# Designed miniproteins, single chains, part 1

Scores and structures below are computed, not measured.

Each design is a single chain, and the fold is of that chain. pLDDT is the mean over its residues in the fold that is shown.

## One batch from the design tools (miniprotein)

Design m1
Fold by ESMFold2-Fast:
Structure m1 (fold): chain A 90 residues (1-90)
Amino acid sequence: SLAEQLRQALADAEKLLEELEKEIDAAIAAGDRAKLEEQLETLEEILEQLKETRKYVEREFPDETDLLEQLEKLIKRVEELIAKIKKALA
């Protein structure tokens, strides 16, 4: 089902964010401002896509509360990573 496909995509996104956080931490430790700026742009695009997906899920799958919970968790995590990069670039 489409809901099952979304659930899998969100699980895959969580794994990618874990790997990305490690890369961000390494870039912060190295003082790699260019890489942090590139990662910031990527995370801002991801955040926009997740917020659009949340609106879609709220409209089309209101009974799939687990999907909304996972989306909120991912959105918060991306916002925390964005804040972390912005602090490092300040």
Scores: mean pLDDT 87

Design m2
Fold by ESMFold2-Fast:
Structure m2 (fold): chain A 87 residues (1-87)
Amino acid sequence: KALADLEAFLARVEELIASLPEAEQEAIAADEEAAKRLLRRLVEEALAATDLSPEVEEELRRLVEAELAGDEKAAEEARKRLKELAS
């Protein structure tokens, strides 16, 4: 169940990225802070559109924030918890 929900979430994120206006895609390429803000917005939009369990949503938010902060340890812990929730 959790794995299927995670796959649906990832598909939604891909759809949202593909539908971004060209100006927002250019902002991602030119400005790291603009890219981070846009990614956070897309993740929240995908979470709102996907019926994920609260535990999966929490770990996905942790993963995104850890990746954006460059915190490899926190990102790895979030990935491990997501994998446990999917089993």
Scores: mean pLDDT 72

Design m3
Fold by ESMFold2-Fast:
Structure m3 (fold): chain A 72 residues (1-72)
Amino acid sequence: EEEKKKIAKEVYEQLLDTVQRPVDRAKLREEIERAIEEKLPIPTLSVIKDGYLYTVYIDRKKKEIHVEKKKI
């Protein structure tokens, strides 16, 4: 569970890094925070780390964050 939260945080940080303008970054951060707080569905997010592809998604029914690990 702690590892899943850490990976989810890294995914969100990568999304923020793709947005260069400060105003757009603040708006995107607010949208991500709102989605997490309200447990809204978010698009599937993926992170490559240590030779693995991590896919992160939120299960609204169980109120959980799930991480799928795939070797690349």
Scores: mean pLDDT 54

Design m4
Fold by ESMFold2-Fast:
Structure m4 (fold): chain A 86 residues (1-86)
Amino acid sequence: SHMAQQQAELEEVQRAVQEANQVAEQLEELAKRTGKEGLLQLSDAYLSGKQLMDALGHKSTPEVAVVAQQYAQKFGKLAEEARKKA
């Protein structure tokens, strides 16, 4: 059903966000010790998260695509902030 498809797509987006946040948390901790190098790795990880959200949004129903696009924008901003700190 359409609702079951939306739920499955939303769960995939949520799992991808959780994985990206877990990687980001580890890289933020690393950046405290490595400085610029860790911040650049953190920026790249957020950019990868943005690209994945963009891809998932493109394949999703409109309701889920909006959620994926919001996360893509958030990850893009976090990537830019990490790069500015490097």
Scores: mean pLDDT 88

Design m5
Fold by ESMFold2-Fast:
Structure m5 (fold): chain A 78 residues (1-78)
Amino acid sequence: DKEKVEFLVEGLEEQVREAEAALPSIKDPVEREVLELMIRKVREIIEEAREEELSLEELLEKLREAYAEAEELYKKLS
């Protein structure tokens, strides 16, 4: 469903803007590094969705992978 993918992508773009705006307020270097990774990963997913016409399922799978990678980084740096 192209309409659902576009709606989700627009929501992700807004979340990325909010995260980038919040980034300077994060004083914990570990939390900041993890958020920077998530911002980069989500931006990559947005670009991929726009260029490759990802299905909703593929988009959600990539988001789960990005979250899992961020969680692993947090555990390694904590």
Scores: mean pLDDT 82

Design m6
Fold by ESMFold2-Fast:
Structure m6 (fold): chain A 71 residues (1-71)
Amino acid sequence: HMQENDEALRRIAEALVKEIKSKEDIQKWADILGLTDEQKERLIKNPNDVDVVYEALREAEQRLRERAAQR
């Protein structure tokens, strides 16, 4: 369900933000989640920006569903 998934993704985003200690970590998670250059810049400027990570997680889930449909 979208509501439960939303809460779970937000919790994951909060945990990931706490794990980001350096630019290296931002680059690692950017590769995994498919962050845009703008989202990377936002995280470098404000590493506590949970909203950026949360939006990236939602977008990554949507892309995975899209790819699964295409096979």
Scores: mean pLDDT 73

Design m7
Fold by ESMFold2-Fast:
Formats: sequence, structure tokens, C-alpha cells
Structure m7 (fold): chain A 108 residues (1-108)
Amino acid sequence: SMADLKAEAVAALREAGETLRRIAEQSTDPEVRKMAERAAEEVEGLAKLVESADPDTPQAALTISRAAGHAARLYRQLAEKMDGPIAEEVRRHAERLEALSQQALAAA
């Protein structure tokens, strides 16, 4: 259902925000740190936007799709500045958010 997809998207965006905060705190690269901090703030805002969306409205699917898609792009940009296992983790988060964005578009 759209309500289930909304709940999944909110959970994924919150997890993404927590992961980005962790990267910002643990990274020794000042550029990665700054990008992760900004991405965390944006993703936290997107989670609140999706949480406030009424799943019974025709706008809900588009809101979820756009929020998840934007978060995925931020993750892809961050992954380009990173190497090793953490970059792979960031790409996996991007793939999950991309899948959620596509599922929401299909439900619209």
C-alpha cells in the first residue's frame, strides 16, 4: 500500500541520515566530512517531508519518489569522493533509495 511505502521510505531516509552523520563524524577527509554533513541535513529534511505526506493523496507517490531520488543522488555524489568498504555501503544505500523512488513512481 502507499502507507506501507511511505513508512519504508521514512525508515530508509532516517537510516540514511544516521549513516551520513556517522560518515561526517568518522571521516578524516574534510571534503567528505562537509559533503556528508550537508547531505545529512538535506536527507533529515526529506524524511520529515515524507512523514508529513498524506498517503491517501495523489501527491504522496510523487513526494516519496522525489525525496528518495534526491537522497540517492546525494549518496552517489558522496560515494564518488570515497574508497573501499564504506563507499560500497554508501552505494548500497543509494541503490535502496533508487528502488524506493522507482516503486513510488510505479504506484503513481
Scores: mean pLDDT 87

Design m8
Fold by ESMFold2-Fast:
Structure m8 (fold): chain A 100 residues (1-100)
Amino acid sequence: NKKEAEELRAKWEEELPRLEATLTPEILEILKESAEIIIKGVEEGKAEEGEKKAKELFLEKLAELTGASVEEVRRALETGEDTEVSRWLRELGEEVRARL
């Protein structure tokens, strides 16, 4: 639904200045790409497919950025294991969930 996609985009754009102040440029670009995939999925009536694709892209890009494997990034987000990387990824994952 185009209207739902436009509403989601407006909400994302409203949050963007706060994310820009908090996140590194590399992380911000990953979030922007993920948001665009989700919004496009909603617009095309394929929200579930868009969410899955965005989640995969997000994990792959974070793995590349951190030097970890996709599986390690996924587990860090799920388990909240107390390492520098896992704490950072968990905090980022909570922010993304709140804003996307």
Scores: mean pLDDT 68

Design m9
Fold by ESMFold2-Fast:
Parts: C-alpha cells; structure tokens; sequence
Structure m9 (fold): chain A 87 residues (1-87)
C-alpha cells in the first residue's frame, strides 16, 4: 500500500532529523550515530523490498529519495566520527 511506503520514508526522515538534532543541538555524537545507523538499516530494508516485490511497494521516485537519504546519513556519520576523534 502507498501509505505503508510513505510511513517508512517518513520514519527514515524523522530518524535523520533526530540525528541532526542530537549532533548539532545536544552534542550527543553517540546518539546521533546510532540514529543515522538505524535510518540506514531501514533504507537498506526498504530498497531490498523494492527490488524483491511485484508490484513494488516503492516507485522510482521513492527509491531515488531512499538512496539520497542513505548517502546523507552515511556522510553525517563520517563527519561526526572525525569530529569526535579530534575533540
């Protein structure tokens, strides 16, 4: 169902937003990394479901958005890990 795909994407976006807040506002880098890792796991699961099901739960635009969200989360984790090591 379309509602299910939208709920998954919304949850991923919320995890990334909470991760940004943890890193930037709370300076809780451990929590931020954990939230981004949870988002990446949900993205990987969603992308796997998109490729394995007919009809696909996710459309082409959803897949592109999921891939972009994964790249963002991975970049944010690397930035935090580097900052944590230097500080």
Amino acid sequence: MREEAEAIIEKIKKLIEEGKRAAEVDKDYEKAIKLYQEAIKLIDDALKRSLSTTPSLFNLEDVKELEELKEEAERKIKEIEEKKKKE
Scores: mean pLDDT 77

Design m10
Fold by ESMFold2-Fast:
Structure m10 (fold): chain A 97 residues (1-97)
Amino acid sequence: SNQQKVRDLIIKSVGYIILGIGYEIDGNYEEAAKAYEDAVKELLKAYEYAPKSDQPDIYKLASSVYEKLSKIYKQLGDEESAKKYKELSEKLKKLAE
């Protein structure tokens, strides 16, 4: 069912967020970025299957992960990727309103 698919994708995305936080604590910013990118990928898949009532919350969470990616890439010295993810964060935040 779509409900089960959304649940499974959200659980997977949360797992990647936890992994990303762990890498950040260790100062491993390249691995943290990859984990957060995987988290967003699963959240955007969940959005496709989610009912309209749940879609704003998924975009809000994805926006928060993009904000983390922006900060991580800034720490890595990749200002272009930092700007890209900042713009994506703001876009999803606005769409979630």
Scores: mean pLDDT 91

Design m11
Fold by ESMFold2-Fast:
Structure m11 (fold): chain A 78 residues (1-78)
Amino acid sequence: MEPKTLLEAYRLAFERLKERTDRDTFSVDEIVEAFREVGYPLSKEEVEALFDPDKDGTVTFEELEAKIAEMEAQAAKA
């Protein structure tokens, strides 16, 4: 099912990554694939801008959770 909002895409992609791997870290490419698989494809540049501001090519579960929490807080203020 294709997510209707970027926040829903974040949640679905995070669940997909959580189910796929037992690691606490993901590459930007793995996140790109997760978004593609949930029907909300993002470019590598968009994923880096959203989840990897340090441009180190790696994103942790903590960073993904923090970004989802940030997006949820922004949605709650709308």
Scores: mean pLDDT 71

Design m12
Fold by ESMFold2-Fast:
Structure m12 (fold): chain A 80 residues (1-80)
Amino acid sequence: GFLNSPQQQIIQALKEEITKALVEKFGLDKETAEELAELAVSSPGGRSLAIVETSKLTGKSPTEVALTLSEAGGRALDKL
């Protein structure tokens, strides 16, 4: 992405909190969760794709996945 280097720390915090949420709430493997988290923070389109892929892998609805990602993202920004 076209982000300033200092903003990469925010992206890393978002990836970590999303990864934790996917592992803890949906029981995904850390490797899979990390790939989905990276996709989710890459762009708005990547976030939508990550929601669909997580829904397919876990059997959870896209709405449930979207809420989980939003909660994790908000927590990451608040913590940082």
Scores: mean pLDDT 80

Design m13
Fold by ESMFold2-Fast:
Structure m13 (fold): chain A 62 residues (1-62)
Amino acid sequence: GIDDAKKAIEVIAKKNLSGLSDDTISLAQTALVEALKKAISNGLSDDDIITAGEDALKEALK
């Protein structure tokens, strides 16, 4: 649900956004939020939502 998505965002952000610049964090957060919204709207499992978020962060940080 939405609360599980919020926890997933916090976990992903803590792992992947530590030590980055504010501009990079803003870009990564936008990509993460968009990916999670798409995953949730498609009815993905919590694990798949987390994977979609991590993949979006990796793509945004390239």
Scores: mean pLDDT 72

Design m14
Fold by ESMFold2-Fast:
Structure m14 (fold): chain A 78 residues (1-78)
Amino acid sequence: SERVLQMVRDVANRTLDEAELDALSAEEQAIVVDAWAVYNQARGEGISISPEEILEFVLSHSQEELHEYLTKRSLELG
């Protein structure tokens, strides 16, 4: 949804309003939280990634697949 994409942009720009997050459904909140985790991982690796790419990545993976991805990357970075 456009609202979720805007929240992902806010995450990437570090401008996320927690009050706006509370207005989302539980499913949309989970997407934004996962996007935050993916964005922080990419930023830690020095990877430039767009909010649209982050949202697509999160929506194309299950929570378990995202957890495995983040865990593997953390191990690779040492």
Scores: mean pLDDT 71

Design m15
Fold by ESMFold2-Fast:
Structure m15 (fold): chain A 73 residues (1-73)
Amino acid sequence: AEEAELDAEIDRAAREAVEIMKSRNDGPQAAAEAGLPFVRLVNRYLKRHPEASLDEIDAVGRRFAARLAEALA
């Protein structure tokens, strides 16, 4: 359940970021806005796992990056 929930949250954040990137083909502001789904993902993860290590956060970040790359391909 926990892994499926995290995977779904990562997928949702990646899809939101891709939608922002595709609709906003412009500059640093669009890049910053595309980063917001990832920031929200990390904040939700930390709220659920307040003792999460930097390695755990990094693992979530790598999974997000992979899903984002797949969605942009």
Scores: mean pLDDT 77

Design m16
Fold by ESMFold2-Fast:
Structure m16 (fold): chain A 73 residues (1-73)
Amino acid sequence: MEELEKEVREKMKELLSDPSLTNDQKQLEVVTYFAKLAAEREPEWARELLDSLPPTDDPFVQKLIDAMREALA
């Protein structure tokens, strides 16, 4: 479990720090990756991970969290 969480966090950091991607492309890539991961592994784990995220004052990060939640619905 811990190894998977670390891998997911590293992948998301990679996507978010890619200078060739726009914010819209980053959102699409992150949501697509997360939806694929949830489908291949544990949808319940993916939901719990999103629910465990601390509150954020970054509107872009909040938009990503909301989009990932919607993709799991």
Scores: mean pLDDT 70

Design m17
Fold by ESMFold2-Fast:
Structure m17 (fold): chain A 101 residues (1-101)
Amino acid sequence: MSEEKKKEAEKIIEEAEEEIRKIVDDYVDNPTQLAQRVMDLTRKVMDELAKKGYSPEEIRKAGSRLANVVFGTLDEKGKPAIGAAIASGVLDLARRYAESL
């Protein structure tokens, strides 16, 4: 039960990390759409993890992983300021979900 739950969380997070890379590739030249799409995906992931009963610590860890992919991918494309701003939003959203549990 516990190990299966950890594997399920890992899959959800890994799929979200891959989706963020695709969103950045598609919307790097449209910061408003980029931010909206990343935040919508982050909210979906946080909601799913919360509904499945993952701990506040696990939710914060998931948020950190998504934020790292956002920053890293945008930094590679020469947009570290936008990357930092969106990553900060991802971390703030994860914090709010963790605090609501």
Scores: mean pLDDT 86

Design m18
Fold by ESMFold2-Fast:
Structure m18 (fold): chain A 97 residues (1-97)
Amino acid sequence: GSPEEFALRAAELLEVGAEAAEEAGADETAERLREQAERIREAAERGDAKEAAKEAREGARLLRQAAEELRDSHPETAETLRLLAERVEGLAEQVEA
């Protein structure tokens, strides 16, 4: 894959995370994840691989925070968000490779 393809996959995973957060009632967290996905896409469209990777890492951080927030109330959703964060971090490394 290209750096752009890895960045766009990271954005898609943030949108999956946003849907999971929204289903768990974390609407504000879902909105933040969607905004971060858009920032990744904008950086990718400009061909700015370093910025796209930076925005993807911020997305992974937000997914981890959402997982911690939902850990007690929605443990299965929290685990999904944690695994999505790990995948997004891996994609961010591939964007810069």
Scores: mean pLDDT 90

Design m19
Fold by ESMFold2-Fast:
Structure m19 (fold): chain A 86 residues (1-86)
Amino acid sequence: SPPLSPRQLADLAYQAFQNSDYAAFELYLGMIVTMGLIEGYLNNRFDLIARLHQIIGQIVEAARNSDYETLKAKLEQAVEIIEEIT
């Protein structure tokens, strides 16, 4: 079967966080970060790597603050960047 898409990973990360499953949240967020960095380097999109790095910091901050609306929005923005790279 095909690997999980960035959108599927973001949805799983958000659901894990809502369920207080922080281990699953960290796993899925790590997969999103790794995918974005690999694709960004392979496609020479250093501009999008920089934007992704910024957004990941905002995801971590939103999670730390239990800001569910910002967390969802920033996960969506991370997906959009990875989709723009690929």
Scores: mean pLDDT 87

Design m20
Fold by ESMFold2-Fast:
Structure m20 (fold): chain A 99 residues (1-99)
Amino acid sequence: MEEEKRRQEAIERYVAAAKEVLASIPEELKEKYLSSLSEEEKEMMKRIIEEATKAGFPKEDVETMLTVEAILRKAAAENEDPELLRKAEELRALLRALA
C-alpha cells in the first residue's frame, strides 16, 4: 500500500479513538473547556485545520482531533490528571507529524 494510505489509516484509527474519548466526556465539561479557549488558541486551531486540509485530511476529522486535544489539555491542567495530559500529547504529536 502507498505511504499516503498508510498514514491516512493510522490517523483514521486515532480519530476513531478521539471520537470515543469525546463521547465519554459529559456535555457540561465539553462546553466549559471549549468556552475557555483563548482567541490565540482558536487561531492556532484554524491554522492547523488549513494545513491538514492542504495535506488531504478531512476537515471534520482534524476538527475532532483538535477539539479533543483542547478539552484534554484544559482538563489535565485543571485536575492535574497525568492520563489526560498524556492523551493530549499523543494527539498533538500526531498533528505535528501531519504538518
Scores: mean pLDDT 71

Design m21
Fold by ESMFold2-Fast:
Structure m21 (fold): chain A 102 residues (1-102)
Amino acid sequence: MEIDIEEVARALVEYAKSRGIFSVKDFLTASPEELGVTSSPEDLVNEEDPSSPVRQFLDSLNLSPINKRAVLAILAGLPYKVGIDLDKLIEIQQKVIELLSK
């Protein structure tokens, strides 16, 4: 199943807003702690911690499994773990910037 760049970007924006991040600069400079990443990066990407606030929030957005894993991997700083190359990451980042600027 292909990653939907728009759905992933929208989920990242909604999650960032839920954490009080409303500006592009704050989103790009946010630490994992500011994003509420409480699990280890590997555990978050592998869906090992179902109690994670990040995972609970994303479950409320009704994302496809592949898109949910993509969002988790980006938030964990491990986009390569789910096949997100630099080009896809740039496209997602550009869409996040567009959505946050509205």
Scores: mean pLDDT 69

Design m22
Fold by ESMFold2-Fast:
Structure m22 (fold): chain A 74 residues (1-74)
Amino acid sequence: SRKENAYKVGFIEGGILSDQPEKLKELLEKMEKEREKLSPEDAEAAEAAIKGLEEGYKAKLSPEEALKIAEELS
């Protein structure tokens, strides 16, 4: 589903950014700001991606592990 895919992409990105907290913060701020301008359907996908980013970062995956997961999911 669209929300599931958005969450998965966000999770992988959050993992990749696990060693770059400032870049993650900037991305989250940008995504939240852009979400205000989206349709309800697009906003739901954006919310899932934001949640994925936060949870991926908190999971403390190394950037290497996150990239490996991304490659496997292609």
Scores: mean pLDDT 76

Design m23
Fold by ESMFold2-Fast:
Structure m23 (fold): chain A 82 residues (1-82)
Amino acid sequence: SMVLAEPSEEALRKYEEALREAKRAFELADELGDSEEVARVVGLTIRAVGALLDDDVAELEEVIEELRRLTEEIEKKIEEKK
């Protein structure tokens, strides 16, 4: 649209998905006890907020992918400590 008044329903759904992925990654980073990984999750969460405000669905999808990759990296680190 030529006027951006508020985020689209698609952007809101992707943002909610990003928050679910961020929660998962945060819980794993907290379990790992790694403040650097916690900071990475926080940074991606802030990026998701910015993308939502810009109605940028593509950026939200990139944040979701990065959060999923981060979750896999953290899970691997946790397994290495077992």
Scores: mean pLDDT 83

Design m24
Fold by ESMFold2-Fast:
Structure m24 (fold): chain A 66 residues (1-66)
Amino acid sequence: MSLEEKKRELAARAGELIQSATDPELVREAKRVLDEIAKATSLEEIENVQKRLDELGARVEAEKAA
């Protein structure tokens, strides 16, 4: 997968989290991740962003379960 394709995939996931989250803190964090995705210029940066996005997704799921 190209860097560009990966960035688009992660940006779409971040957008979904922004729409799904009701906690302002989670929305703020998702927006930060989206900005980091747009600015990422290396595979290492994308991998770090993906890990953060996965953890953020888990937090949104926990919020919905509560």
Scores: mean pLDDT 79

Design m25
Fold by ESMFold2-Fast:
Structure m25 (fold): chain A 73 residues (1-73)
Amino acid sequence: MEEQVEQFLKDYEEAKKELEKLGDKELKIRFYEHALGLIDQMLKDPSLSEEDREKLEKLREELEEKLEKLKKE
């Protein structure tokens, strides 16, 4: 599922830019929580390459940090 990870990363970056435009904190929190759920599901795929796993784990850490930052406000 090589295309799934690449497509997810592209979709995530595009959606993130749209959310920054809106400035809605509650919407951002829901978005990051949803993205974390998708990442968790993809990380459970036994066919996932090491490179894709590293990309998803890195993004998961970034999302967790973003989510904590938003919750502090």
Scores: mean pLDDT 77

Design m26
Fold by ESMFold2-Fast:
Structure m26 (fold): chain A 57 residues (1-57)
Amino acid sequence: GPMLEELGKKYGLSVEQVEGLRLLAQQLGPELAARYASRFGGLSLEDARELLRELGV
């Protein structure tokens, strides 16, 4: 939806990448998802945590 598109633009990710991180956080928890986003998505750990907070996970 529009929120995923806006978050993707803000963090330099596709809508599909943002949705994948949301689903990962729901399955593994937000801290592990943030660590994977930092390692594989090129985000800082701080930006990854903020993205997941904005996703409500």
Scores: mean pLDDT 82

Design m27
Fold by ESMFold2-Fast:
Formats: C-alpha cells, sequence, structure tokens
Structure m27 (fold): chain A 106 residues (1-106)
C-alpha cells in the first residue's frame, strides 16, 4: 500500500466516525468571527484530504503532523471545559493508532 493510500484509508476511517463530523470543515465563521485571529492556519479533514490528493503530503509523518495541527487548533480555540477538546484528543489518538496499524501491516 502506498503512503497516499494509507493516508486516504485513515481519513476514510476518521470520517466514518460520528464524533469526527465537526472536524470535516473549519468552524462556521459566522458563529466564530474571531477564529482566524486565534487560528491562523486552519486544518480540517477536508483540507488534509485535498493536500494528500494533491501530492503535498508524501509521508505518514507529514499526515500525522497535520492531524496533530488540527487537534492543536481545537485546543487553542476552545476553552478547557469544551467537549470539542476531548473529541479532538480522541480523533488524534484514533488517527495515530490507525497509522501504526497500517504501517505494521506493510
Amino acid sequence: MSERERALAVLDALEARPEAAPFRAPPDLSRYPSYRDIVPDPVSLDSIRERVLSGEIRSMEEFVALVEQMAQNVLTFYPDDSPERATAEAVLAFARAEVARLLAEG
């Protein structure tokens, strides 16, 4: 399996999870007009998929770094008691586990 195929498989698995729905696209700017001031580099599952398909992401390390950036953006934007923070940590943990599983399978 190619790195691109592995990244797409992890993205498909993430998108299949109901809890990942809020991460498919950036927050609605009409609800969160300050988002761009707090998060200058927005990352969503859709933007990661586009970068994988364009060939910009060439390794699983680069892929994981983008998922980590997506989770970090949530931790930067949302307050400590928000459910979105726990969900972002769960999504990141799942992505790391799926990457490790696919790399072990060859």
Scores: mean pLDDT 78

Design m28
Fold by ESMFold2-Fast:
Formats: C-alpha cells, sequence, structure tokens
Structure m28 (fold): chain A 99 residues (1-99)
C-alpha cells in the first residue's frame, strides 16, 4: 500500500532533509519537505497519486509565466494549502524556499 511504502521511505527522507540543511542546500530541503508532506496528506485523505499529479500539473500550468523555481514552489505551496497541510509545515517550506 502507499501508506506502507511511505512509512518505509520516511527514514531516508529525514536523512535527505538533514543532509541538505547541513550543506545549506535549502532548495533541496524545501523540495524534500514539500514532497513528503504532499504525499502524507494525499494518503491521509485517500486521494489517488494520479489525482495529486493532475492537480500539480494544473497548478504548474497556471504558473507557467513565472521562472521555473518560482513556478514550482508556488505550485507546491498552493497544493499543500489545498490538501490542508499544517500551517507550520507550509511556513517551513516557504522559509526554506526564500533562503
Amino acid sequence: SDEEEFRREQPAVDEEIEEALKNKDYLRAALALASREILRRAIELGIPLEEVLARLEALLQKNSDKPAREAIFTALLELLRELGAEPEVIEEVEELYEK
């Protein structure tokens, strides 16, 4: 199941975020944190990954006039808000992206 796969992968994702922060790779840390939270919320809400990807594609298209970095993070942050991610997690992703 997606939930079992998610649980199995969490230690590796935590290590990736920690190493990115140690190396001051804030972009990598922000992407890893955002991706993890999107997947976690999708599983909790019972949203199929195909639907999550379709929503992300639509949000990327909406922001296609922006530079790639800005377009990607705007889309990810909007998707996190739509999935009802905790405000603290959204703020952490925003802070890491703006470094």
Scores: mean pLDDT 79

Design m29
Fold by ESMFold2-Fast:
Structure m29 (fold): chain A 118 residues (1-118)
Amino acid sequence: MSVMEEIIELLKEAKTYLEKGDTEKALELIHKAYVTALEEAIEEPEDEKAQLAAQVMQATFNIVTALINNKLYDQAIEVVDAAIKVLETLLRGGSKEEIKAKWDELLTIGRRAMDEIA
């Protein structure tokens, strides 16, 4: 399995735990996905996909952590789902325009969810 496939599977598992209300296990899996993406980005500094995956996972981990701490679980699920879509687009070799569109969607969903905390 590729590193990207491993990250996607960790996020899919995390989503399942969020849907079951196991937020501690979900955050553990999202953190593992983030660390995995960060380690790959450090080892492969010239790999644009690895760099983008690490940025996606950093944003996802930070937003989901904040949402869970504020009991916004449905919004946390939406953010994880949006992150999976960005990473799947990266994995299949989508265009820069497709990747940007999915990333912008993730950030828009995250921003709207974070506005619920204010």
Scores: mean pLDDT 88

Design m30
Fold by ESMFold2-Fast:
Structure m30 (fold): chain A 83 residues (1-83)
Amino acid sequence: MPSEEEWKKYLEEAKKLFEEGLEEMKKLGEKAEIESEEERERGILIIAGNLLIDDYIKKNPEASDEEIRKLQEELREWLEKKL
């Protein structure tokens, strides 16, 4: 799992991407409303998790789909324990 410093970097990047996504949705005429702060936090966590997995794939191009799936499950459990 990532260190706390590495995870904070993914969260900061995810926050930027989330806000950029909302602006892009507005430009496309799509609904860009967040129903709750919890929905925003969840969206950011999902993006941060995806960034971590993307980085793992880039660093480990030989990783199998099974290894990636296992990492996704371990990340989910790690996040649940942190909340």
Scores: mean pLDDT 74

Design m31
Fold by ESMFold2-Fast:
Structure m31 (fold): chain A 67 residues (1-67)
Amino acid sequence: SLGGFRTLAGSLLNKGIAAARLGDWDSARGGIESLRHLEKQDPEYGREMAELAERALAELEAARAAA
């Protein structure tokens, strides 16, 4: 269902961000990339998720480069 999709997308984003905060870059990137894949299933909500994923990936890249 659409509600289930939105809950899953939010969960994957939060999981990716939490992993990045713990320094688990592989899990963080995987979570965010999974979110980008799910974005294709819901064009309305997917736009917001794609934007969040792009920002999260950019922050992840910057943090990794600074370490």
Scores: mean pLDDT 69

Design m32
Fold by ESMFold2-Fast:
Structure m32 (fold): chain A 68 residues (1-68)
Amino acid sequence: MDAAKRGMETLERTGDGKALIKAGEELIKNGDYESALKLLMEAGKIVTDQKDAQRITGLAIRAIGELI
């Protein structure tokens, strides 16, 4: 089952952008960079903290770098 879809469902249910960031980190660890990037983009729409936004940016750059 798609971990990215579960992460988005968790956000819709609880409104927790940090859960999406953690799910994105796990997808990167597992080599699923496309799903990780999608989750991190969704997290970026919702997080309000600059630290979380910077973490999303760093993880997204890492995922993109692994894809190209």
Scores: mean pLDDT 72

Design m33
Fold by ESMFold2-Fast:
Order: structure tokens, then sequence, then C-alpha cells
Structure m33 (fold): chain A 51 residues (1-51)
């Protein structure tokens, strides 16, 4: 898993933009006012490495 600080826009806009691009095993959750938590299976861990 990886915690990402949203630097521009709102967390909700970030989630909406990224959800269509997520691997099936990956999820994005709002965990703070400017933070999201991204989780994925080990097979899709490359997605987390891009952040």
Amino acid sequence: MKEIVVKEGTVDEFIKKEEPKLPRSATIEKVGDDKVLVTSSPLDSYYLSRF
C-alpha cells in the first residue's frame, strides 16, 4: 500500500480521475483532507511504484 498526498485539486477529484485507470486489484480510499491510500495486489505493485 502507498499513501499519496494530493497536491492540486480535491481528494475527490483525484479519486474520480484515477479510478478508471486502476488495476482490478487496486483501490483508492480517502484517508485525510489531502491524502489517499492506494492498495494493490503484489501482481499490480507496479502501479504503486509510479507514485
Scores: mean pLDDT 73

Design m34
Fold by ESMFold2-Fast:
Structure m34 (fold): chain A 112 residues (1-112)
Amino acid sequence: MQADLDRLYAFLGSDETLEKIREKAKEILKDYPEAVKYFEAMLDALRARDLPGFLQAAAKLAEILYTEVPEEKIDEFFKAMAEILGKDYKVFKVDFKSMLTFFANLTGALLK
């Protein structure tokens, strides 16, 4: 679990990459301040290797994304992330339905 956070942080590349992702999240999700708040909390927990904090922030973010953010805005955000990471969107593509389902299941597991 801790090793998984270290691997995820390494995959994201650097603090500079995380800041670019943060700025794009703030731009695309500007009409959803709660989503931005929990996304930033999730990135801060990842940077600090705080697994409990990461999971709590991710659960809150998933709740907001599933209930309040349109799929179109989620698609824009993921395309921006793929570009920042230097990946082809089609190669990096996650089925938004599958990703939302994963986050909803994660939220449900943490609430139980």
Scores: mean pLDDT 67

